# Designs tried in a protein design run: designed miniproteins, single chains, continued (5). Part 39

Each design is a single chain, and the fold is of that chain. pLDDT is the mean over its residues in the fold that is shown.

## One batch from the design tools (miniprotein)

Design m17406
Fold by ESMFold2-Fast:
Structure m17406 (fold): chain A 79 residues (1-79)
Amino acid sequence: MRVSKTLKGGFSYDTSKLSPEERAKVDELEQQMLEALRTETDQDKLNKKLDEIFKQIKEIMDKHGVPYSLSYEVELTRD
């Protein structure tokens, strides 16, 4: 059976200070996050994927000294 899930998350970062290639990577990571939310039905796998994606975004921001705020939370129907 499908479970209902709700994404609650906020991340804010200034991509204008990134190079075009870094902005493209951030956009790809954001799309991967959305795809994981759409396709992953396993909360442990979903949380792991989201954590890895946000870590990559953080690394990009840190490399360029861009201020950011990243957080996410996924609520799924429990057993």
Scores: mean pLDDT 66

Design m17407
Fold by ESMFold2-Fast:
Structure m17407 (fold): chain A 63 residues (1-63)
Amino acid sequence: SVQDKINALIGEILRLIGEMFDLELQLKDPSLSDDEKAALQAKLAALKAELAAKMKELNSIVG
């Protein structure tokens, strides 16, 4: 159903927000190398893009 799709997207959005929070906490580690920081920043950017895509999909369903 449409409601099941909405519920699934909300669940995915909440998961992405949690993963982004965890990565931002990891990025606060002062012992990280430049390569490790770059890798975490790349992951964070990918999650932000996925979040934006899921939010657009949700908006397209609800109007």
Scores: mean pLDDT 89

Design m17408
Fold by ESMFold2-Fast:
Structure m17408 (fold): chain A 75 residues (1-75)
Amino acid sequence: MSLDATIIAVDGNTITIDIGSRDGLRIGDRVLLTNAAGQTWQGGVIRVTDDTSQILLFDDHDFRAGDRVTITILS
């Protein structure tokens, strides 16, 4: 499953996105983030609300609030 999302906050390697449990995200999900250029980052979902989620990225990134990403749920 792939979902379009907007990054609403960045705190180091923790990204907050505007999709949550209503969109099928669960705490502990492994996800792949893809930007408009086709670059990818792996992460894990560490917090979920109805409408937002926090993802811990495993690698360095240059994401900023307002960036658009595609989220692919791996597990």
Scores: mean pLDDT 86

Design m17409
Fold by ESMFold2-Fast:
Formats: structure tokens, sequence, C-alpha cells
Structure m17409 (fold): chain A 60 residues (1-60)
């Protein structure tokens, strides 16, 4: 449901931030992308925006 999508988005953001801190940009991009999709499906614009920022930072 919507709560599971929000939890998934939050976990994906946390994973992307950790991977970026480790220099693992490809993994960070994948995690951020999944988080953005989940946040968009849940209708959480702030989480979707944060995930998009992480996608841009991790972009190859």
Amino acid sequence: GKEELLEGAKRGIEAAEKLLAEGKRAGAYTSAHHARVAAEQAGDEELAKRAEELEREAMP
C-alpha cells in the first residue's frame, strides 16, 4: 500500500546517500531511481524531489 511505498522510498534514499558517501555512484543511482518511483507512486513530492536530487548527484 501507500505506507509500504513511502517506507521503500525512505530506505532507497538512505541506501543512495550511503552509496554516494562510499563513491559507489552506479549503486546510488539505482537506489535513488527506485526511491523516486516509489515516492511518486505514493504522492510524496518532497521524497520524490530528494530522490531526484540524489539521482542527479549519482548520474554517470
Scores: mean pLDDT 85

Design m17410
Fold by ESMFold2-Fast:
Structure m17410 (fold): chain A 100 residues (1-100)
Amino acid sequence: SPTDQIVSLLRQYISDLNQMNQNNTPFSDIRRFGLTQMNDVSSLSRQNGLDDVSDQILDLSDDLVRFSLTLDPSNPNDRQLLVNRMISVFNRIIQLVRQS
């Protein structure tokens, strides 16, 4: 189903994000990755008729942008907070897609 394909894609993104975290990828690259992948999944969800899911993903993306602006990119603890928030957001999107 389209929902299963989107869930599989999101699981790949979580795997990629965990690998980026292990490789000490910079804050700016992690932020860019998360926001890009959320926009892609939002568009894909809308293309598959999941308009409510797409709208919720865009709201979560806006929340993530606002959260990231409260963090210090030079602080390793804040980098880890960003990673943890993105993993949580992607898992939330998986649940939204499964419930659709």
Scores: mean pLDDT 90

Design m17411
Fold by ESMFold2-Fast:
Structure m17411 (fold): chain A 65 residues (1-65)
Amino acid sequence: MPTDEELLKLLKENKNSILETLSKLTGIPVGELQKLSDEELVEVIKAWLEGGPEAAKKVIEELLA
């Protein structure tokens, strides 16, 4: 598993591509994902790497609640 710092760096360098990918995988609009902080998006990416798109979607729904 990448570290939180490595994922934060990846996110900052590739934010638009990552948001588009997460939107495509989860069905959640990019505009909703833009409401999440960089730290929250790192948590989403970690969930996706560990448990796939359904795990990522669940984390996003919890963070947007």
Scores: mean pLDDT 81

Design m17412
Fold by ESMFold2-Fast:
Structure m17412 (fold): chain A 60 residues (1-60)
Amino acid sequence: MPSQDEIKQIIKEIQERIKETNLSEEEREKINELLKKLEKAKTDEEIKRIIDEINIILSK
């Protein structure tokens, strides 16, 4: 399981990508909800699933 510090680093990197990506307001809101879920995630599988969902939105 990633440490809390590793999760914070991942969140920071995603936030920088959001700033550089031309996203709609709805896409930004969805990513923010996923980031909140990521902070609360307790298993590697949940963390991976949430990151994959964020990456799908950012790749549009």
Scores: mean pLDDT 77

Design m17413
Fold by ESMFold2-Fast:
Structure m17413 (fold): chain A 98 residues (1-98)
Amino acid sequence: SVADRLRDKLVEKALELVKQGKTLEEMRNELIKAVDEFVEEARKAGLTVEQIRDTFVRAMAEVARRLDLDSPEARKFFAAMQDVASYFAEKLRELEAA
């Protein structure tokens, strides 16, 4: 499905960013760009706000499953994700209000 392809693309992007050894700020900024691209592609594909939210949650669950949670890289990713998750939630609220 389109949702599954978008989920897989987001998962692969997140895992690649973890491997690249970026700073926390660089990782946060790149993840925000990935979220913007993901939401735009999902909207163009006709996904509802609920489907976009579900796909994002499933993508983040898959990233967590594939990371070594004891690694410094995983800790950096989860620190960046606190801001990214807040950004995503705000972006979805704006879409629901439109």
Scores: mean pLDDT 84

Design m17414
Fold by ESMFold2-Fast:
Structure m17414 (fold): chain A 80 residues (1-80)
Amino acid sequence: SPVEEVVRFVRELIEEMKGKSDEEIDALAKKATERLVKEFGIPKEFAEAIVNAVKYYVKQGDEENAIRAAELAVRLYLER
């Protein structure tokens, strides 16, 4: 499922972002958005929404809500 592949990608992104500075998280978010568009064919606006939700919670140190927000955003934009 494309949704399952994107959720896996986002979980890997969260692991890469853990313990990074806000600047490093922003750089990883930019690269992740580009990969979602190029590799998964996700429209830019949806890719940005998914990545921004992850980035917000990761910067708060809230890994569990980062995962939950990512799954909700993926379902909202890719299953509808």
Scores: mean pLDDT 80

Design m17415
Fold by ESMFold2-Fast:
Structure m17415 (fold): chain A 65 residues (1-65)
Amino acid sequence: HMASPEELKKRAEELVKKAIEYSKQGKINEAVSYATAAALLYTLAGDVEFARKAIEEVDKEIEKS
């Protein structure tokens, strides 16, 4: 049915990396979209803590832009 928690976390990690990269490039809309998708995947995997940290890291990079 749904992907395993491990697979969801792997996808979330990839999306976080892309979100950070886009935020460093000043592509705010894409950064927010990828961060939101990553947070959703972490939440579905049961890792709300990782979801929160992913959003914080992207927000920090956006603020530096």
Scores: mean pLDDT 77

Design m17416
Fold by ESMFold2-Fast:
Structure m17416 (fold): chain A 103 residues (1-103)
Amino acid sequence: SMEKEIEELKELLRKAGASDEEIDATVNAIRGSVDYARDQGREEAAQEIPKVALEAAKKAYELGFSGRAIGDAAVTAAGMVSQGLSREEAIEKGLEVARETER
């Protein structure tokens, strides 16, 4: 369920040292991407967004990135899926943005 993926993402971000403001911004952006995909008639994409965001966040976490960079990976991946990119492309773009945040 979306709420399960969102709660796992919040826990991961807290563990990585993200602030409450960063966590709230990340969750709100992901929810916005879900709403956008649904408004565009992409219901399948809308259902996948929370899972793809969580996968991108987990990959960024495994790379040792900061909470901010992990959040950026999740938000970017969610946005890319909402625009019609594949899961693989969205995660790749999320990790590219996370690497820029870490610099």
Scores: mean pLDDT 91

Design m17417
Fold by ESMFold2-Fast:
Structure m17417 (fold): chain A 65 residues (1-65)
Amino acid sequence: MEDLEKGEKLYKEGKPLEAAGYFANAVIRDPDLAEAYEKLAEVFEKLGLPASAQRYRDRAKALAP
């Protein structure tokens, strides 16, 4: 939970790589946490990696109907 909050803060501060690290830690701790995959998708979209972002969105959709 705290990793999602730290990641979101860094994302808003314009630090997408650091944000990705925190969101990645969240999915490592809870691989079924759809919200963390959604946040990773937002980060990768901001980094200009739309294909990777879509992959994370698809994962989140599979976990949270």
Scores: mean pLDDT 79

Design m17418
Fold by ESMFold2-Fast:
Structure m17418 (fold): chain A 55 residues (1-55)
Amino acid sequence: SEELKKKVIEVDKQIKEALQAGKNEEALKLIEELYKLLSQLSTEDFAEWVKELLE
């Protein structure tokens, strides 16, 4: 749970960095990984991740 949440945050950050750097192919691969990770999160962990994004 905690490891999965941390990985989601890391991948989301990497996606934003890749997009800002113009690495669209890398960003797409990371987006696919993020979707896979999000499907494995509990509703509670997902809500916490969203809250952190708003900070």
Scores: mean pLDDT 76

Design m17420
Fold by ESMFold2-Fast:
Structure m17420 (fold): chain A 90 residues (1-90)
Amino acid sequence: SAEAAKLNAEAKALFDKAQEALDAGDEETAKALAREALEKYLEALEKLGVPEEALELLRKAAEAALAGNEEEAQRLLEEAGEIIKKAAAE
């Protein structure tokens, strides 16, 4: 949908700004921008029919990553990916 495409584009722009803030050493601004980008990205995925269970796991994965818990973030991303694949296959 056009709305999902717009939200995805806005999320990408915010992720790019988050990376710029992180590269500048402003971790607080980077985390705030990354969270805003994530919310727009999750809204885009919801409009594309991604299951709520997978969206919740993606949010938890991002929070774990922002907290520096890379192993937990990876595990949650893998669980979300499995749900998305299963939903797509029916």
Scores: mean pLDDT 83

Design m17421
Fold by ESMFold2-Fast:
Structure m17421 (fold): chain A 55 residues (1-55)
Amino acid sequence: SEEEKQKLLEEIREIMKKLGVPQDVIDIILEQLSKLSLEQLKEIKKELEELLKEK
């Protein structure tokens, strides 16, 4: 579960980079997201993927 959480945080990082979020802002966001559950992170990733589809 901890490994799954780390993998999910890295996937979220990559999506944010593709969305044009600055690295410093991504680091702050990921620090906050690291406090969330695996299920909450899955939901956030889904929302970010939806935003990326509208490119």
Scores: mean pLDDT 81

Design m17423
Fold by ESMFold2-Fast:
Structure m17423 (fold): chain A 63 residues (1-63)
Amino acid sequence: RREVAERIAREFGVPVARIYRLFSDEDLAEIEERVAADPALGYATAAVAVLRSRGRDTALLDE
């Protein structure tokens, strides 16, 4: 799941440590599955969708 976390971190311009604090291994696995099902979706969009489905604030990615 490190590669998924690193890609999300790169797309939002945040340290990868921030991603590991916001997303569990299960969250990262769901993001990877969503992108694999629809590559046009992208990791950033999939990450936001997963945060919303968990009821978490997406603004945490915008720092």
Scores: mean pLDDT 74

Design m17424
Fold by ESMFold2-Fast:
Structure m17424 (fold): chain A 72 residues (1-72)
Amino acid sequence: SEIDRGIADIYTAMARLALKRGEFEEAVRLAEKALEIDPDNPNAWRVLAEAYRALGDEEKAEEFEKQAEKLS
């Protein structure tokens, strides 16, 4: 529903704020919560990719970036 997408967007915004603060593990958790609600949210997949890249996991970052591109 549109309400569920709105809640997912809030979690995605919180995850982006965590990225900006260098809180990469928190960004992962918040982006994962967004994707539980709306798995088709490309912005949540991009946050997840950026967080995993910052954590040194390039393989996961590439996987999640491809998922975001597929949904864009």
Scores: mean pLDDT 87

Design m17425
Fold by ESMFold2-Fast:
Structure m17425 (fold): chain A 80 residues (1-80)
Amino acid sequence: KEKLVEELEKVLKEAVEVIGEILNLKYPPEEAEKLTEQVRKRAEGLVEKAKTWNEEQLKELLKKAKEELKLAKEELEKLK
């Protein structure tokens, strides 16, 4: 279970970085920073909730998080 939470944390951290880059391309720097902070806080809250979930729920969440990260990376490439 701990390994799944650790993987989720790594995936969400990468997602925050990618989303931050997207926001910096679309919004003024100050606005992008505030929005990125909101995304980071939501990711942190999700990790805390995930610690209380069973392995099957964590596997499903991790799969969805990886898929969303992939979509965010594709969006970033389209904006470059």
Scores: mean pLDDT 81

Design m17426
Fold by ESMFold2-Fast:
Order: C-alpha cells, then sequence, then structure tokens
Structure m17426 (fold): chain A 62 residues (1-62)
C-alpha cells in the first residue's frame, strides 16, 4: 500500500528527529509535536496518504 508506506516513512522520520532532539520525556508533549510535524509535512504526501492520515488523526480525537 503506497499510501501506508508514505505515512510509515514520514512517521519514522519524525520519530527519528524527535527522539534525537528531545531533552524531555513528556508523553503528551511528544504526541503533540508528532502531530504538529505530521500536519506540517502533510503536503509532501500523496492525496491518498493525506486523506488516510487525516482520517486517522480524526479517529484518535474520539
Amino acid sequence: DEAVDEIQNLLAEIFEELYKESNKNDGEELQKKIREKLLERLPELSPEAQEMLLNGLKQADE
């Protein structure tokens, strides 16, 4: 699944960056930063991957 691969690669890059740069282990702050970076880099994804990611984030807000 191309869209799934794009999202997984983006998540892996974001986790790598935050894991290396983070000086604090605050789970809520980390989740917020991950979400912000996902939204910031959302335009880099295909329209299909963007839709899938946005739907996933909306479901998490339930």
Scores: mean pLDDT 73

Design m17427
Fold by ESMFold2-Fast:
Structure m17427 (fold): chain A 72 residues (1-72)
Amino acid sequence: MSKEELKEYLVEKGYDEETAERAAEITQFLVDKGLLKVESEEEYKEFAELVAKWIQTIDEVDAEIERRRAER
């Protein structure tokens, strides 16, 4: 499964294009570097979706950190 296929899958799942692209790139990068072992297409999809959810969570955390830094 390619980065482009992962991006398309995530967009079809309802993630925005930017989040889908970043999640697909991160997932593919980890596989290419041997940091993630993926045995099936289903595992690629599940991991990419998990990364997309984490990107959304990290963006929310970053916004909170910047808010707190502005208050200091």
Scores: mean pLDDT 76

Design m17428
Fold by ESMFold2-Fast:
Structure m17428 (fold): chain A 84 residues (1-84)
Amino acid sequence: SAPVELSKEELLEIARKAAEKLKEENPRIAKRLEALAKIAEIEDREEALELGKKEAEEIAKMPESSEEEIEKYKKLVEELVKEL
C-alpha cells in the first residue's frame, strides 16, 4: 500500500470535502470541520494538533450538540483519515 503521510494541505482538502458532504444535513458540524481545516493551515504541527484537540472537546461539550451530531462528527473524522 502507498505511504499514508498526510500533509497539512491534504488534510485541509479532506476536511473541506467532509464539510461539503455534511453541509446539507448538519451545517453546524460542517462549520466546525471548516475550523479544523483552518487549523490545519497552521505551519506549526504541534500548535495545529493542540487547537484541533480543543475544537473536538468544544464540539463534544456544546450544549446545542445532539448525540447524533457528535456521532456524525466522529464518523467524518474517521473518513478524513481514510480519504487518501
Scores: mean pLDDT 62

Design m17429
Fold by ESMFold2-Fast:
Structure m17429 (fold): chain A 65 residues (1-65)
Amino acid sequence: MEKVEKGLEEMRRLIEEMRRNPERAEELLAKLVEIANEIIVLDPSRSEEVNKLLREAGRVIEEAR
């Protein structure tokens, strides 16, 4: 449970970092996807929250293009 919550917090942190540093977006997105996969494996019931964060990250990247 704690690892899943920390993972979700880290995903939110990475999305904010992507907004501040678009040049690092690819690196940060790779890390974000890695954490997302870990969360889904540990607790599949959190997939909705994870997918919401992944959609937010995608939106940030699209807006930076």
Scores: mean pLDDT 81

Design m17430
Fold by ESMFold2-Fast:
Structure m17430 (fold): chain A 77 residues (1-77)
Amino acid sequence: MEKKIEEKIKEILEEVKKLAEEGKIEEAKKKAEEGLKELKNEIIYVLNGPQGFLKKLEELEKKIKEILEKAEEEKKK
């Protein structure tokens, strides 16, 4: 499951970034929430997963927030 979780993290970041670049901030937020929910479910299913996945989730949430904030700032310009 490790590679699949890593791939999902990358896919979520790429999709959120793409939607944010298109100015679809609401769609980017929805995609981020859905992706994070799916990843959290995968981690809960793998209760004995490495602690590193929790840190990767936090980093993903931080990166998504940064992408969305930048997109909102650029849209207002």
Scores: mean pLDDT 72

Design m17431
Fold by ESMFold2-Fast:
Structure m17431 (fold): chain A 59 residues (1-59)
Amino acid sequence: SAMERERKLEKAIKLLATRLDEYHADREGTIERVAKELGVSREIVEEAIRILKEKGLIE
């Protein structure tokens, strides 16, 4: 559902925001680990990264 998708996206954004140093050192591995830890699709994690880039938190 749309609400479940929004909840998953919010969790991915919050987790990634605490793991920015890891993401900058290993972008691909961080995406895979975050997706696995949250039990979400890679696509949701990639959407979270796009949002964080728009906010200027990720380069």
Scores: mean pLDDT 86

Design m17432
Fold by ESMFold2-Fast:
Order: C-alpha cells, then sequence, then structure tokens
Structure m17432 (fold): chain A 80 residues (1-80)
C-alpha cells in the first residue's frame, strides 16, 4: 500500500539521522514505534521484515537491532 511505502521511506530517513548521530537510540526507537503504530497489523509485519533488512544494511549494532525489532513486535501485538 502507499501508506506502507511512505512509512518505509520515513524509517530509512530515521536510520540515516540515527547513523549520523543526529538522533539518539531512544528517539530513533520511539519514532519507529510511532510510524509502525499507524499501520494495520498485516502491513506492520511487512515493515518489520523490511526493517530487519534495513537495520543490517545500515550497520546498526546488534543490540540496537534487537531492541528495535522487539519494540516493533510489541506494537504489532497491540495492533491485533
Amino acid sequence: SSKLDEIMVEIVALLNEYRAGRLSEEEFLERVEELVSKLSAEDAEIVRDQLRQALRAFDVPEEVRRRALERVEEVIEELK
């Protein structure tokens, strides 16, 4: 959907800001949760899988990748 594509573009922008040191880890995680919360559970699951790939591509540290995916999974459970 156009909303899913829009959210992924915003997540990539947040990843760039976080990797540049302009966004703290907590600010990054909170903004990702906010964006994912705007989706249906089905679209949020697709975004979770794309986020997992993007986090690796952006060389995000393993601990931060784990926390991001855990927080997104919690949002998905709330959307169900």
Scores: mean pLDDT 88

Design m17433
Fold by ESMFold2-Fast:
Structure m17433 (fold): chain A 96 residues (1-96)
Amino acid sequence: MEKLRKEREKVKEEGEKKIKELEEKKKEAEKLAEEYRKKAEELKKKGGDASSYAGQAILYVGYETEAKLYERKKKEVEEETKEKVEELEKKEKELK
């Protein structure tokens, strides 16, 4: 009983740590996406050559995609952690 309880607690702590790390990475990617989006719009407003803002637009799309990937990975970690916790809880109930 104690061993399964400690393992369940460990799984929860590891999951929470990974979720927090992914949330921070998502926020960083979103911040960078917004910065490059603003830079692309500023260059576009100045009436520059299309190549002058294309690089900034590519970086914006890249970081926006990265933020979406971190959000998906966060959800996967949340689901995996929940499933592992439920499996350990089921084993604990079977051992009484």
Scores: mean pLDDT 80

Design m17434
Fold by ESMFold2-Fast:
Structure m17434 (fold): chain A 82 residues (1-82)
Amino acid sequence: MMKDEKAKEAFMALVEATLLLMGLVIKLKYEEDEEEKKRLEEAIERVAELINKAVELFKEGKYEEAKELAEEAARLAREALK
């Protein structure tokens, strides 16, 4: 039971991080300022890296660690979105 609940929590955190990453990609597409584009590209790369690491941990059954990385990815994405 507890492992299934942790898996669901990790999955929901990954979904949230992924939706926020999509928001960053959309913001980048409509951005006209070159410095801001670079900032968004760097944020997208970092957020995507954290999501990829969280997905690998999720595949390994390390749900708590996957959730923590997904939440960190979501935090960075929110900061980049302002």
Scores: mean pLDDT 84

Design m17435
Fold by ESMFold2-Fast:
Structure m17435 (fold): chain A 72 residues (1-72)
Amino acid sequence: TSAIEAALEHLEKAGVLAVLNGEEELLELIQKASQALREGNVEEAIKYLEKALELASGRIREYLEKALKALK
């Protein structure tokens, strides 16, 4: 599995939790990070991930940290 595929899996899990919790701003940042990764723009994805981590807590934060670690 590629680093991008691993990061996308973690972002998908974070996104599902953001939807369930009604965290609209966090969901938007997760979606932008996922789109950047699908386009191969890892640097842009990391910027959106860092912004998402400022808003995230609990299990969502854990998945976002795993996504960021996969890209490093």
Scores: mean pLDDT 87

Design m17436
Fold by ESMFold2-Fast:
Structure m17436 (fold): chain A 71 residues (1-71)
Amino acid sequence: ARERAREAAAAGDLEAANEALGEVAREAFAANDYAGVAEALREMAEALEAAGRLEEAAAARAEAERLEALA
């Protein structure tokens, strides 16, 4: 799931990336693994930034930072 989210984001397929990230988030929340969700969001933000989608990248990075504080 997380690997799919990262690959999809890198390819610019944000819809597929969002679906895969949603799967990671559901699994991580079931396990109380906020660090896992944060790491996936950071990887997505990095790919979005490389694609020039700075606003979405900033939002994902901010959410990752918030979740990491809970881990």
Scores: mean pLDDT 70

Design m17437
Fold by ESMFold2-Fast:
Structure m17437 (fold): chain A 64 residues (1-64)
Amino acid sequence: GLEEGAGALARTLRPHLSLSQVSEVVEAFLRGGVEAGREKALALGVPQEVVDRAGRAALEALKR
């Protein structure tokens, strides 16, 4: 569900962003879905490869 998706996104991004920035990405995800979270992570300077991995992890976790 959404909680599992948010958790997967946060875990993938945690090594690349501050706690505050991870919270911004999670908030974007909760308001606008996986694409909103990906867009926010890219805007914060996370590499495309990491953002794609985070998005896939969130999509898989949404099925739980």
Scores: mean pLDDT 84

Design m17438
Fold by ESMFold2-Fast:
Structure m17438 (fold): chain A 56 residues (1-56)
Amino acid sequence: SREAALIISELTGLSLRQAEGLLTLARELGEEIAIDYAVKYGGVSREQAEEALRRA
């Protein structure tokens, strides 16, 4: 959702577009793959990615 993407963007520093992509990735491939993607390509810590997806 738009609200979930805003939460992720705020907590991770990713753009809204990137946050929406991360949410889609979590839905389609699972949360662990989305977290790995955010860490490896988004420059986000694992703890930040986990917290953002938890609050979204």
Scores: mean pLDDT 83

Design m17439
Fold by ESMFold2-Fast:
Structure m17439 (fold): chain A 78 residues (1-78)
Amino acid sequence: MITGKSKEEFEKETVEQIRELLEKAKQAYQAGDKVTAANYITAAELLIVGLEVETGKISPEAEKIRDELRKLAAEMEA
């Protein structure tokens, strides 16, 4: 079982990874690569779900990134 300190580190690292995936998705979309962008969005969403399951709630930072992912996905589908 993850200790309190390790859990905080896990949450921080996971949020940073989710943010990195969002930025990669934006860059891929700007480059015209919708397939790669969609893959990064999916990977980020899976990490957000994993973070929510592990912590029992979603952090404000992760929720903000999830909102941006949804907006990007909607833009790509339009």
Scores: mean pLDDT 78

Design m17440
Fold by ESMFold2-Fast:
Structure m17440 (fold): chain A 83 residues (1-83)
Amino acid sequence: DEELYKKALEYLEKGKEALKKGDYKEALEYYKKALALAEKIKDEEKRLKLKGEIYEGMGEVYEKMGDKEKAKQAYELAKILYE
């Protein structure tokens, strides 16, 4: 699980970097890769927290791209995961 968590974090950080640069499509691709790895993490607390951070990032990407519906959905998913 340590390798999956570390790799998911690496993709999460790459997504954040791409978002900061305005590379929204690249950011979304990295966040989706992080999400796929995060879903395989057996530690529930780490999995839910990481997925929450990923969905927040995806929400921001969708908002910057003008997709308000997908942004809202991603932010709602992040809130549920932090609950």
Scores: mean pLDDT 86

Design m17441
Fold by ESMFold2-Fast:
Structure m17441 (fold): chain A 64 residues (1-64)
Amino acid sequence: LSEEQRITVAAFLLLALVMDGSSAEEIAKAFGISPEFAQQLIDDLKAGKLSIVEAAERALEAAR
């Protein structure tokens, strides 16, 4: 998959988990990142500091 395709898929997954009310631990498990990092992404999304696409990009970078 191209990087753009990976980001698109990750953004859809993140949006689905957030809309489902998934915990930071569940999001962390899905992306292979720390729960602390997942919580920061959720907080930044709720504060309007990140778009869903930007949050997905950061999650993918952290999982590398």
Scores: mean pLDDT 81

Design m17442
Fold by ESMFold2-Fast:
Structure m17442 (fold): chain A 97 residues (1-97)
Amino acid sequence: MEEKLKEFLKTELSASDEDAEAAVEFMKKHKLSPLGGIAYYLYTVLGLESVPASVLYEIAVKLYELGLIDELPSPEEAKAEFEKALAKIKEYLKSLE
């Protein structure tokens, strides 16, 4: 799973090797979903706090096709999962102040 998610981040989201590894490591450490690992990359590297539900759904479709998630969410469910992960990421980073 980790190698497929790193490859996805590098090929689909243009992540560096270091940024892809950091996202996967954060996901594993904090027991986030693969979409949560992607949220970590989008927030910490690209500064994205809001992503359209349609874009998150397209990402989720690709994750599902790669076997990285077991069930395909709706666009609304994908956005809710992203927002939930982002809240946890922000809370964790704030705790490091």
Scores: mean pLDDT 83

